# Designed miniproteins, single chains, continued (5): the designs that were tried, part 77

Each design is a single chain, and the fold is of that chain. pLDDT is the mean over its residues in the fold that is shown.

## One batch from the design tools (miniprotein)

Design m18844
Fold by ESMFold2-Fast:
Structure m18844 (fold): chain A 61 residues (1-61)
Amino acid sequence: MKREEAERLTELAQKALDAGKYEEAVEYATKALELDPDNERARKLLAEALRKLGDYEKAAA
């Protein structure tokens, strides 16, 4: 039931990562996991976005 919406959010997270919008990617991936906790793709995107965001924040500090 909620898998379709989770898939859409996962796609948005991937597009945000491709655009360098790591904060948005974290937000979309987190929303996808709230809807479907078993979504491996969303978990991988969240981990990648957090990794990129952490590096970005350290470089900006």
Scores: mean pLDDT 77

Design m18845
Fold by ESMFold2-Fast:
Structure m18845 (fold): chain A 65 residues (1-65)
Amino acid sequence: SMREALFQAALEAIRRGDFSTAQRHLQAIGELDEAQRQALVDELVARGYSREEAERVVDALIAGP
């Protein structure tokens, strides 16, 4: 689905450190389910963030500028 494609694009953007692109894709999706939120947190933890930091980053990406 388009929402799944946008979510995968957001994950790939996070993997390459492109948080502006990730934010745009996540805002286009709108509300994330718990599994999607957990996947974003886990990706940030894999990049070296603590879980608490990762959760704050996900909240900031969803909230927008």
Scores: mean pLDDT 83

Design m18846
Fold by ESMFold2-Fast:
Structure m18846 (fold): chain A 67 residues (1-67)
Amino acid sequence: SAAEQQAAAQAGAQAGKLNAEGLLIADPEKGSNFKQVSVSGDRKGTTTAEGDKVTGKAETKYGVGVV
């Protein structure tokens, strides 16, 4: 359901970590739904992971959407 999809997206946000620049980084070790991810940060305030695709913003500690 839509509520379950939103809950999964929030869980993905909780699995993220901020780097020294304030970018949200997905943590595949904590996210069992993240089979294989590669994480990159953008100084513009975006971070993306591939595999189970996750995007975050440096402007917020928790701002990750699972695609």
Scores: mean pLDDT 42

Design m18847
Fold by ESMFold2-Fast:
Structure m18847 (fold): chain A 68 residues (1-68)
Amino acid sequence: SEEELEKLIEEVTKKLEEAKSIEEAKRIVHEALTYLDKNFSKEDQEKAAKEIGKYARKKILELLKKEE
């Protein structure tokens, strides 16, 4: 359902916000995409991947700035 999709996005974005390394962020994204592939339609997967990708990109950029 859309409510289940929104809850998943919220949980994943919260985990990404708390991630302390690029590898942790990558693992969180991979696990989320795997769950989406098994449980949601292609349209819902695309919508969730876009939102999750936005937060993942922001987090990875923040982590990269700290490592430079």
Scores: mean pLDDT 81

Design m18848
Fold by ESMFold2-Fast:
Structure m18848 (fold): chain A 65 residues (1-65)
Amino acid sequence: GPGSTARRIAEEARRLAEEARTLPEEELPAVLAELERLRELAERLRAGPEVFDVIDAAIAEIEAL
């Protein structure tokens, strides 16, 4: 259901942020684009604020690299 999909989006966002720490700087824009896509998907699913908080935190972590 929607709650299960929203949880998977949050898990994917966390995974992408962790992977970004080990990636070359040149690959970070692609990871950010993926997180933006997940954010759009979360919006379409009307996910709770907790999911957006995870995605936004992941974006902020990568932007700080």
Scores: mean pLDDT 85

Design m18849
Fold by ESMFold2-Fast:
Order: sequence, then structure tokens, then C-alpha cells
Structure m18849 (fold): chain A 89 residues (1-89)
Amino acid sequence: AAELLEEARRLAEEARRLAEEAEREKDPKRRAELLRRAFELAARAARLAAEAKAAELEDPEAAEELLKRTEETLREAERLLEELLREIE
């Protein structure tokens, strides 16, 4: 439903904000926590967007665009998390 896509967008936006905050964070522990939360929200957004795409023929293009955007956010957060883990070890 359209409501699923709206919820997915909200979660994706929050995930992006957390990832941006993590980039500016100087404490590795806090940075890792922000990135982990960004991952969780982005993953949930991707799941809801995929569900919206599968269930709704009404807005498949918007769901596809959101999935692409969420995947980009996940990859960026994954790269930052891997870099942080490398620093801790």
C-alpha cells in the first residue's frame, strides 16, 4: 500500500541522517552505534519498499527508486563500518 512506501521513505531518511551523523562523529564507539542503527533502519526501509513493490502495482516505479536509494545508503554504511572495525582491530 502507499502507506508502506511512506513508512519506508521515513525510515530511509532517518537512516541517511544517522549515517551523516556517524561521519561527523569522532568517538569510534558512538560512530559504530550510529552506523549500526542506520543499517537497521535502512534494512527495514528496503524490506518495506520491496513489499510495497510486490503488493502494489500502483507505484512500482517509486518503490524501485526507493530500493535503489536504500541500497546505496546500506553500501555506504557498510563501507564506513568496515573502515571503523579495521581501526578498532
Scores: mean pLDDT 71

Design m18850
Fold by ESMFold2-Fast:
Structure m18850 (fold): chain A 60 residues (1-60)
Amino acid sequence: EEDERNRAVSALIGAARDMLRAGMPDEEVERFVREGAEKLGLSDEERQAILDYARAVAAS
């Protein structure tokens, strides 16, 4: 069962990926993910994992 939080995390990753592919500054993408992670109650480690995954997917 995928809960609302998991859906929100997936959406955050997708949005960050799209921002990176569109050539948005890394600082803006980091701010976007930070704000989204804070709203979802994620840890700093979880936020970093989301950023790393979005960057990996954007590079592919």
Scores: mean pLDDT 80

Design m18851
Fold by ESMFold2-Fast:
Structure m18851 (fold): chain A 66 residues (1-66)
Amino acid sequence: MEKKIKELKSKLMDALAEGNVEEAVEYIKELLKLTEDDEEVKKFIKEMYKRVSEELQKKIEEVLKK
């Protein structure tokens, strides 16, 4: 389990760096699903948002609200 969480975190960081909203959302959903909406994983995702543009962050949050 930990290995897959690490892989998904790396993929999320790469997707965010590339501005790929759809892939970033999929990796976020998989992380939350695998960790049963773990608070530490939610905090990690929020910390990653601080490193991306406000425009990209807004697009990701809008997709996640659905």
Scores: mean pLDDT 73

Design m18852
Fold by ESMFold2-Fast:
Structure m18852 (fold): chain A 60 residues (1-60)
Amino acid sequence: STEAEFLRLLAEFNEAAVNNDIAGMEKTLAELEALARETGDPRARGAVATGRYLLEQLKA
């Protein structure tokens, strides 16, 4: 369940990024951050850090 949720959110983030959907990226990052806090999963925390970096690059 948690693994499937993580993979779904990661896919949704990547889809938003490909479409330059800043709002979609921000929404999915917030959901990934909530999942990371709930689970303590280092993969989720790493995904949040990478996603934030990518979002900053696109907003430049």
Scores: mean pLDDT 83

Design m18853
Fold by ESMFold2-Fast:
Structure m18853 (fold): chain A 60 residues (1-60)
Amino acid sequence: MYKITLEMPSEEAARRAAELVRQHFPEIKVKVEGKTVTLESDGDVRKLIGAALLAIGEGL
């Protein structure tokens, strides 16, 4: 299992990032806690990295 945790600039940004990841990477497990977005994959590191980059872009 691979996991990436991202701290977003706001709870709104965290929710928007999570929604984008769910839309474009449905196989990635997404958890939101306040400003923190946790992304998990059972084996696909490339998709996990892609999802993380998409989430970070939403925070820019």
Scores: mean pLDDT 81

Design m18854
Fold by ESMFold2-Fast:
Structure m18854 (fold): chain A 66 residues (1-66)
Amino acid sequence: ALSPEERRAVLLEAAARATNPEAARLLREAAAAPTSEEAGLLVARAVNLEPSLAALLAELVLRATG
């Protein structure tokens, strides 16, 4: 599992690389979310708008966790 700091970094990196402006906004809101559950719901909405974000997020999480 990611620490809150690692989760924030991953979500902000994904937001910077997102091509859909609404998906990028949702990922920035997820990075600021107080809980992993709230972040997860925002991430799910972002991925629904831009499905390629699922693979990007998986790659960024793997890089963050080793």
Scores: mean pLDDT 85

Design m18855
Fold by ESMFold2-Fast:
Structure m18855 (fold): chain A 70 residues (1-70)
Amino acid sequence: MEESKKLLEKINEEMEKLEKEWLEKLEKEYPNLSEEEKELFAKALAFAEMTKDEETVKKLLEQIRKLEKA
């Protein structure tokens, strides 16, 4: 039980790090997105990067570009 919790905590720490990195990139590249949108997309991009889902990363970035222009 403790081992499973430690694994989840480690995954959460790595996710938080990736979320922070993506959030910084989104703030720099797409400043017109709302704070809530940036946070949600940063989290989704972090999950996609953790799972090596390159197609999801591309699709999320396309959606971000579309929202920024709207």
Scores: mean pLDDT 79

Design m18856
Fold by ESMFold2-Fast:
Structure m18856 (fold): chain A 52 residues (1-52)
Amino acid sequence: HMKSLEEARKELERYQKELAEKAEKDGNPLTAIYYKAGGTLEGRRAAEKALA
């Protein structure tokens, strides 16, 4: 149970980190913030706050 979740988190974390780096290179800082926050509702709210 916990082992499977840990492996899934590691893979997701690496993938999201790659997407965040790509977004920064593309000049999309809000998208980078979203992925750095783990692609969650909390990340979306952080991006919206950055817009304000």
Scores: mean pLDDT 67

Design m18857
Fold by ESMFold2-Fast:
Structure m18857 (fold): chain A 78 residues (1-78)
Amino acid sequence: SEKVEELVERAEELVREGEELFKEGKYEEALKKYEEALELYKEALKLAPPEEIPRLIGRILRVIGEIIDVEQKLKEAE
């Protein structure tokens, strides 16, 4: 649906912003962007038809991986 597509596009923009912040070493700010993207993907998942669920799950898992990477960097910074 158009609503699902809009939520996904907004989530993808937040992921891009998070990736840029990560490159700048702004790990706490990157984490916030990834968490916001995750919430939008979760909202899209609630509205998605069954055939789109695997694609959305893949995107959610990718963002979770980005969050793990950020949390690891924050631990390394102590």
Scores: mean pLDDT 86

Design m18858
Fold by ESMFold2-Fast:
Structure m18858 (fold): chain A 66 residues (1-66)
Amino acid sequence: MLTPEELERRVDELIEKAKEAYEKGDWDAFQKALDEIHSLIQQAEDPETRRRLAERVAEAVKEIEK
């Protein structure tokens, strides 16, 4: 299982990829990055970690889609 720190790091990497894809208009890459983020969140052992990651992703997506 991935540690909370590893999950957070990978989610951050995918958020950055999603942002780059959105800025380039590459909607397929954007959706793929979001799908991978959702898969990683599902791997979180701790409900608090899962909640924290979900909040982080929601905030990042709001900023990307502005």
Scores: mean pLDDT 79

Design m18859
Fold by ESMFold2-Fast:
Structure m18859 (fold): chain A 63 residues (1-63)
Amino acid sequence: MEELIELVTKSAKDNAGMSEETVEELRKALEEKDYEKVKKLLIEKGGATEESAEEAVKALKEE
């Protein structure tokens, strides 16, 4: 989980251009297993499609 959280937050910062504040919110949501908030942040702040955000959340739940 910790390694996966690091990979997701690094990707959000480096590839999606999310602000550090948004990356911290994403990290906290992942730590709390608040997958609804993770999905919302990916769509609204990361520019992800609803489909790709659903797939990311599914992958996180399977680990």
Scores: mean pLDDT 72

Design m18860
Fold by ESMFold2-Fast:
Structure m18860 (fold): chain A 85 residues (1-85)
Amino acid sequence: SKKEKLLNDFATLLQELADKARAAGVSPEELAREMQRLANEILEAIDKGDYEKALDIFREAARRLVSPEDAEELIKKFEEMLKKY
């Protein structure tokens, strides 16, 4: 289904965010907490069809966790992903 593909693609994107955040110096403990929170909140928003909220949550987290350049790249990928599904 489109939803299953979206969830799988999102899991991959979340892993990219985690890898870049680790490279940016975020601690493993903080990263684990943030990834769990993001997965739960974004998946809930997607399940409710609230893609604007899902994007807003992701944008805020990316801006906090990674460099501005990496944040913009990841946010663009998520925007394109949400438009596709």
Scores: mean pLDDT 87

Design m18861
Fold by ESMFold2-Fast:
Structure m18861 (fold): chain A 69 residues (1-69)
Amino acid sequence: SMEAFLARFDHDGDGTVSDAVRQTILRAMLGKKPEETSREEIEAVVRRVAEANGFAPTDEEVRALAAKF
């Protein structure tokens, strides 16, 4: 479910992604530092991860989740 996908990025259950998790994902997926990563690149990573896990996120869901990074 989409709720299960969201929970993967909000492991603290507080509606945010921890800096450590965010940095790990961005480095692993893009090979860039968080400060060098654009909103569009974060959105692309979010969409790719969602699709790889069998979800079909809307643009609004991708944008909302990317904003947590």
Scores: mean pLDDT 63

Design m18862
Fold by ESMFold2-Fast:
Structure m18862 (fold): chain A 65 residues (1-65)
Amino acid sequence: SLEQLLEQKLKDQEEEKKALEDESLVRQGEAAEKWYLENKEKATEEEKKKVEELLAKKEEALAKE
């Protein structure tokens, strides 16, 4: 039915938004990794934890692929 088709398209749009968010998480993880490699000697313990968290989110986002 038309109703089922519209419901499916709504779900597809939500998945597309989720994919864009996952892509953003991957980019953030890559940026954090690059930053850490360039600043490993100056990185605080808090910044190191943040990098680790962003890398974990990147890994989860890639797993959804």
Scores: mean pLDDT 74

Design m18863
Fold by ESMFold2-Fast:
Structure m18863 (fold): chain A 65 residues (1-65)
Amino acid sequence: SAAAEKAAEAAREAAKKGDAAGAASTGWQHFLNGGSREKAREAVQAAARGDAEAAAEYAILSFKG
């Protein structure tokens, strides 16, 4: 969906800036709209350890589309 595409772009931009929390938040927001809870949780865990790249990757995997 267009919303999932924009969320994925936001996650990639946050990771490029080293914003691990911002990258993970895109996955959590998408989970609230029917995405994967498990992948959104993995994104949050990656952000907690400061891994912005992994946070973005898990957030994107949480999206449908």
Scores: mean pLDDT 73

Design m18864
Fold by ESMFold2-Fast:
Structure m18864 (fold): chain A 71 residues (1-71)
Amino acid sequence: SMMEEEIMEHLDKAEKALEAGDLESAQEHLEKAEELVKEVGFKNLSEEVQKRFLEVSIRLGIELIRQAVLG
């Protein structure tokens, strides 16, 4: 669906921002993906989109905790 394509585009951008160490940009893109996920419903998403959303969310969460502890 077009909504899943938008979710994947935001997840791709969040992932690239994470790779670059840009946590602010990663968080903004993940938040946009999360809004779309809430609109569609997580369980209504394809398994690929569900998996990637969880992976990016966990990775960003770890990096935010790391920055809070070390910063």
Scores: mean pLDDT 87

Design m18865
Fold by ESMFold2-Fast:
Structure m18865 (fold): chain A 64 residues (1-64)
Amino acid sequence: MKKILIVVDSDEERAKEVAKEWSEKYGAEPILMSSEDREKALKLAEELRKQGANVTVIDIDLAK
């Protein structure tokens, strides 16, 4: 069963840092998406979950 992390951020460097930390800590495959592609990130998460993947979505811009 694949573990996948989708990181949505307007700051590409910050997204890469978060993705690296989560990938190393939890063995998750990181996918980086821009804030403009937020809807695509959610659709991708749903599609991957239907395929049996464990998907976590982190939206850094909304993590207040």
Scores: mean pLDDT 77

Design m18866
Fold by ESMFold2-Fast:
Structure m18866 (fold): chain A 71 residues (1-71)
Amino acid sequence: MKEEKIKELEKQVEAFRRALPGSTEAETVEQIVKILEEAIKRIREAKTDEEVLAIYEETQKEIEALRQAAA
């Protein structure tokens, strides 16, 4: 679980980083990347699968809130 969630977040970071240079929403994309990178660090430090899932869920909600604010 932990490794799987880290890989998922790393793939999201790569996708946003590839879009960043050509993005008109560069500031929002940078904020999303920072949130994803911090989530990866928190998940690496998590002791239980429950903590991993909680961090992942919070991260997705934060990203969604930023996307809604940018729209």
Scores: mean pLDDT 76

Design m18867
Fold by ESMFold2-Fast:
Structure m18867 (fold): chain A 84 residues (1-84)
Amino acid sequence: MEEVFREAEAVFLLLRAKVLVEQGKYEEAIELAEKAIELDPSLKAEALVVMAKAYKGLGKEEKAKELAEEALKLDPSNEEAKEL
């Protein structure tokens, strides 16, 4: 039961992080995406895409590119990661 609760919380945090990126709250988005990975490592590919978008918004293009490439290695079908 604890595992199921952690997975639900991780998904919730990742969804909030995506909303924060759209709002320009990049630093908060990165923190929530990192926490989502800690709670559910299976979300790592999606969370790395969110973090890459946030770092790009902060002007950290090299960091964003590295995270996007890592996400693509985990999930080659991720279209957002290809654009980063």
Scores: mean pLDDT 80

Design m18868
Fold by ESMFold2-Fast:
Structure m18868 (fold): chain A 95 residues (1-95)
Amino acid sequence: MKIKLKEPEQLEAAVKLAERLVELGDYESAIEVAEAVLEASKDKKIKAKAYTVLGKAYFKQGDYEKAIEYYEKALELDPENEEAKKNLEEAKEKK
């Protein structure tokens, strides 16, 4: 289902929804929501959070190579994102 996001508060709420979907094991829906945020957002920090969610979803599925790619994209947009840095290190150790 395609989600339409236009307001910054809606984008932040969508990121939180995607994070919750990862926690619940609904990785397909989490990926869909995070990709919708990436399409709709112009904010580098919000996009970095969405990439971090994509990385987590793939990491939980055992796709460490995709997880690394998305965490690196998150850090390209927001180099100070501690969660992306920590998760990138963990994904590299699992490979």
Scores: mean pLDDT 83

Design m18869
Fold by ESMFold2-Fast:
Structure m18869 (fold): chain A 86 residues (1-86)
Amino acid sequence: GEEKEKFKKLVEKVYEEAKKLLEEAKEAKEKGKLEEAEKLLLEAEILLGLLGIMRGVAKIAGDEELKELVDKYIEELDKKIEEVKK
């Protein structure tokens, strides 16, 4: 229903915000702004945690397609986080 579409849009917004924060963290690190990079990385990691909760909700609801989408988003963000941490 409409609620399912709203939840999917919320998942997409959380993913896009986390991705943006990680891009900003990488730029901050490249510019030597280590404290700013750490803060942005922490904010992105909090959003990754929220995606993990959203994955659980999709699984309980039986939404296999949304669960698979969230799994893909988590894998992409995990790789970006590891790149920023190096």
Scores: mean pLDDT 87

Design m18870
Fold by ESMFold2-Fast:
Structure m18870 (fold): chain A 64 residues (1-64)
Amino acid sequence: SVYYDELIEYIKYETGIELSKEEVQEILDELDKKFGKKDPLSLSKEEIEERINFVNEKLEEIKK
């Protein structure tokens, strides 16, 4: 989905973290499960920050 690509690029820009395709898919599935599907352009700064924090938590888990 175009939305997910835009969201992941935004997270990468904000956090500086490079995500693999597999990590992207796992994070997207978890984001959808936790926050629901939303248009990235409709996200507030606070909603983006919550998603960034969630991504960081997931990256810590993946690095095990």
Scores: mean pLDDT 66

Design m18871
Fold by ESMFold2-Fast:
Structure m18871 (fold): chain A 60 residues (1-60)
Amino acid sequence: SHMISDEEIEATLYLMQAVLAEKAGDYKTAAEWYRKAAELVSGPQGERFRKLAEELEKKA
């Protein structure tokens, strides 16, 4: 069976917080959670989360 890393679990929890903040209209908090997730995941996926944070910061 495949093992899920601690970093992947933490990134998933940060992503859940980001989505909840987005739905609440708290774009600043959502961006902060996406940036935290970006620090924990591999290059292309981390770049995607960083770009999401930048877009949300423009809306905040």
Scores: mean pLDDT 81

Design m18872
Fold by ESMFold2-Fast:
Structure m18872 (fold): chain A 58 residues (1-58)
Amino acid sequence: SMVDQVRAAIDQIFAAVEAGILSIDEAISMLRHMIKRYEDDPEVKKLVEEALKELEKR
């Protein structure tokens, strides 16, 4: 499903941040672009918004 694909993409972004390949600011920017891309999909948008809130705590 699209939710599963987006969840996998979010997991890869978090893994890249943990590995030091991607900065927190870069990851936040990527997630904001995903929110804009999926603005008409409320389930996907909620998933990305929850991931963004998690990154903002770091």
Scores: mean pLDDT 84

Design m18873
Fold by ESMFold2-Fast:
Structure m18873 (fold): chain A 74 residues (1-74)
Amino acid sequence: SSLEEELAKLIEELNELGRKAREALNAGDYDTALELLEEALKITKEAVEKYPDSEEFRTYELLLQGEVEELKKE
Protein backbone atom coordinates (compact mmCIF):
# COMPACT_ATOMS: atom_id res chain seq x y z
CA SER A 1 0.00 0.00 0.00
CA SER A 2 1.03 3.65 -0.38
CA LEU A 3 1.21 4.01 3.40
CA GLU A 4 3.65 1.07 3.65
CA GLU A 5 5.74 2.66 0.86
CA GLU A 6 5.78 6.03 2.69
CA LEU A 7 6.82 4.36 5.97
CA ALA A 8 9.59 2.36 4.25
CA LYS A 9 10.90 5.51 2.53
CA LEU A 10 10.93 7.50 5.80
CA ILE A 11 12.79 4.68 7.60
CA GLU A 12 15.33 4.54 4.74
CA GLU A 13 15.86 8.33 4.90
CA LEU A 14 16.33 8.17 8.69
CA ASN A 15 18.81 5.29 8.30
CA GLU A 16 20.80 7.34 5.74
CA LEU A 17 20.95 10.33 8.13
CA GLY A 18 22.16 7.98 10.87
CA ARG A 19 24.88 6.57 8.62
CA LYS A 20 26.08 10.06 7.66
CA ALA A 21 26.11 11.10 11.34
CA ARG A 22 28.20 8.02 12.21
CA GLU A 23 30.63 8.86 9.40
CA ALA A 24 30.94 12.43 10.71
CA LEU A 25 31.58 11.14 14.26
CA ASN A 26 34.28 8.77 12.94
CA ALA A 27 35.89 11.74 11.14
CA GLY A 28 35.82 13.83 14.35
CA ASP A 29 33.26 16.24 12.85
CA TYR A 30 31.00 16.50 15.91
CA ASP A 31 29.20 19.65 14.70
CA THR A 32 28.08 17.95 11.47
CA ALA A 33 27.12 14.78 13.36
CA LEU A 34 24.96 16.80 15.78
CA GLU A 35 23.24 18.68 12.92
CA LEU A 36 22.46 15.38 11.14
CA LEU A 37 21.10 13.74 14.31
CA GLU A 38 18.97 16.81 15.13
CA GLU A 39 17.56 16.76 11.57
CA ALA A 40 16.75 13.04 11.94
CA LEU A 41 15.08 13.75 15.31
CA LYS A 42 12.98 16.54 13.76
CA ILE A 43 11.84 14.25 10.91
CA THR A 44 11.09 11.45 13.40
CA LYS A 45 9.00 13.73 15.66
CA GLU A 46 6.96 14.82 12.62
CA ALA A 47 6.53 11.15 11.63
CA VAL A 48 5.33 10.25 15.16
CA GLU A 49 2.69 13.02 14.97
CA LYS A 50 1.55 11.84 11.51
CA TYR A 51 1.73 8.09 12.30
CA PRO A 52 1.01 7.78 16.06
CA ASP A 53 0.45 4.00 15.78
CA SER A 54 3.98 3.41 14.43
CA GLU A 55 6.11 1.82 17.18
CA GLU A 56 9.21 2.07 14.94
CA PHE A 57 9.07 5.89 14.80
CA ARG A 58 8.49 6.19 18.56
CA THR A 59 11.45 3.88 19.24
CA TYR A 60 13.66 5.81 16.82
CA GLU A 61 12.67 9.13 18.47
CA LEU A 62 13.68 7.78 21.89
CA LEU A 63 17.04 6.54 20.59
CA LEU A 64 17.82 9.78 18.71
CA GLN A 65 16.91 11.96 21.71
CA GLY A 66 19.37 9.95 23.81
CA GLU A 67 22.16 10.21 21.23
CA VAL A 68 21.69 13.99 20.80
CA GLU A 69 21.72 14.58 24.58
CA GLU A 70 24.84 12.42 25.09
CA LEU A 71 26.69 14.17 22.24
CA LYS A 72 25.80 17.59 23.70
CA LYS A 73 27.39 16.56 27.04
CA GLU A 74 30.76 15.95 25.33
Scores: mean pLDDT 81

Design m18874
Fold by ESMFold2-Fast:
Structure m18874 (fold): chain A 56 residues (1-56)
Amino acid sequence: GSAEDAERAGRSAREAALAAGASEEQAKIHGDYARKGVLEGKPEVGARGVAEAMNA
């Protein structure tokens, strides 16, 4: 994926984690995971990270 898509995925995961009550540290981990998934061309992995963050 593009760097822009990776940044968007990371931001979405972080915001979702924070909205679900996760700590800043946990939100950062979920954001980094989603971003890496997009950068590796595996958006599916990033999507799972976002879903997990929403349930955190």
Scores: mean pLDDT 71

Design m18875
Fold by ESMFold2-Fast:
Structure m18875 (fold): chain A 94 residues (1-94)
Amino acid sequence: DLEEEFKKAKEEKDVDTLVALALEYYKKKEYDKAIEAAEAALEIDPKNARAWVVLGKAYEEQGEYEKAIEAYEKALEIYPNNTTAQENLEKIKK
């Protein structure tokens, strides 16, 4: 079901659905799939702060802290008041 939704969202370039799928994969602890869906959203819309946040959270869970920091910093470039990105960056950098 989610795999078919992901394929359709990629074909239709549906950024909102790709971000929602990235978050659902993240909640299921399927971090590789969460990263794939977030990256697909960012290929279409690189200014989607939500996609950068989900990407950062998935990398953080995998222990890829440098990649997580980069993703959170990108989210904050787009939307400086993003509380999730600010809080998670503070935890990693300290």
Scores: mean pLDDT 86

Design m18876
Fold by ESMFold2-Fast:
Structure m18876 (fold): chain A 72 residues (1-72)
Amino acid sequence: SEWEERGRRAGELDREYRQNKDPATLEELHALVREVRAEVEADRKAQGSDLPSPETRERLRTFVRAAREALA
């Protein structure tokens, strides 16, 4: 899924940045996190709620799991 791929990429970028300290790697990671946050916030606004939809929450869990796996 797109969110799983994004999560894996985020974890890979974080791991890479810890090794190289390259500002370009950090900016790519920040850009990816901003995209994810924007989608979650847009969904939250569409729901009229403090929480995003169950579908977006599941996608976010998938993202976090994939990122964590790429770091471990």
Scores: mean pLDDT 85

Design m18877
Fold by ESMFold2-Fast:
Structure m18877 (fold): chain A 55 residues (1-55)
Amino acid sequence: SSEEIAQKLIDGAKAVEGDPVGARAVIAEARRLLEEGKISEEQAKEAIETAKRAA
């Protein structure tokens, strides 16, 4: 489901704490999942913001 995909992505975003390379990977994956219609724009933004704050 979109919610499960988004939650895993957000959990991954939190795990990139202090890891800018990992943060970039999460941001790229969020964008890809949004373009494929697998997550909402709101879910993608939350994951991207989380990755940026964690890194």
Scores: mean pLDDT 82

Design m18878
Fold by ESMFold2-Fast:
Structure m18878 (fold): chain A 64 residues (1-64)
Amino acid sequence: SEKKKVLEAAVKVLEENPENLTLGLSALHEVSLFDPEAAEEARKALLEGDVEKAVEILREAAEK
C-alpha cells in the first residue's frame, strides 16, 4: 500500500531526525495526502516536542 509506505517513511524520518522540526513537518505534509487526520494529530505532537507520540500515531495509522 502506498499509504503504508509513506507512513513508514515518515516514521523513519522522525526517528532518525527527532530534533529537526522542519524535516519532520515536511514528512507529515506527505502523510497528509494519504491520511490527513493522522498527519494533523502527529503534527500537533511534534509542535509540542513529543516526537515519540507522533511516531506512535503514524505507526497506528499505518496498521489500519
Scores: mean pLDDT 85

Design m18879
Fold by ESMFold2-Fast:
Structure m18879 (fold): chain A 68 residues (1-68)
Amino acid sequence: SMEEEERRRRIARALAALKYGVGTPEFDELVRKYLEEGITEEEEAYIRDVLENGTPFEQRRVRLGELA
């Protein structure tokens, strides 16, 4: 569904934002890789854990990725 596709894009962007700056070629490339290869349940759980228990810096990076 479109809802599942948007959810996958959001999680892919969040994962990429933890490793590379939003708007960099590396960020865009990693987002494409996650969307092509799929996102694991472990990676999804990791983003959830960061949002609940991560540092303010990590939480902000994830949120910036979600908005991209």
Scores: mean pLDDT 82

Design m18880
Fold by ESMFold2-Fast:
Structure m18880 (fold): chain A 65 residues (1-65)
Amino acid sequence: SPLERARELLEQAEEAYKNGDIETAKKLVDEAERHLMRAVSEGAPQEEVDELATRLKELRKKLGL
């Protein structure tokens, strides 16, 4: 599902950031946001959406986005 794909991409982005791969982390964050937006449009559970949105926002701040 788009929600599961957003979670997978976010986890990969967090790992890339932890490993110092900033450019890969930025790309994966952008992809995760696109899938999260699709999940929202398809009626994904609000609690899971809010969790992923918060994590994406925190990671974007760390990446200077």
Scores: mean pLDDT 87

Design m18881
Fold by ESMFold2-Fast:
Structure m18881 (fold): chain A 61 residues (1-61)
Amino acid sequence: SAYDQGYAAGKAAADIERKRTGDVTPYAPSAGSDANPDSQQATQGARDALLEAYKEDQEKK
């Protein structure tokens, strides 16, 4: 699904961010600017994945 694709992309982006900066920032601020339903689902998935990765990093500190 679009959500699952977004979640996988968000997870991959978190891994890349860790390599670049050493930390994950919860960057996914807005799901609403792109009005396509599939884009909304994918954005939500990516947002959930990034927030989860961010929480994991906060607990590890």
Scores: mean pLDDT 68

Design m18882
Fold by ESMFold2-Fast:
Structure m18882 (fold): chain A 60 residues (1-60)
Amino acid sequence: MQSELGQRALELKQKGDEYLAQGDNEKAAQYFEEAARLYEEAGDLESAKKLREKAAEARA
């Protein structure tokens, strides 16, 4: 199930992955948290949970 919210969440996840690759873990975590919020609004609770965990891991 993909809405426009899901597409925007995917774009934010990709930006988070880019910052993570650059070593900017703080920005990566912020983008992952924003993507998780949009996935939650789209009804994709499992993707939201995974991204929140990924954000926490980036900050660890």
Scores: mean pLDDT 82

Design m18883
Fold by ESMFold2-Fast:
Structure m18883 (fold): chain A 69 residues (1-69)
Amino acid sequence: SEAARQRLVELANKAKEAIDAGDLETAEKYVQEIRRLADELEGTDPVLAALARSTAEYLQKRLDEAKAA
């Protein structure tokens, strides 16, 4: 789905911007939204769901590293 792919890109970009700005609370909210999107896509677009999960895992790693600094 085009709309779901665009939403994933939007959420990923917002999460990255929040991490870079040091707004870790906002970043965590966007990572959680990406995880929810992945769950919603599981039955209709499993390839995009997997991409969303991988994106959330990558962003969570960046977020955890930022929190540890």
Scores: mean pLDDT 87

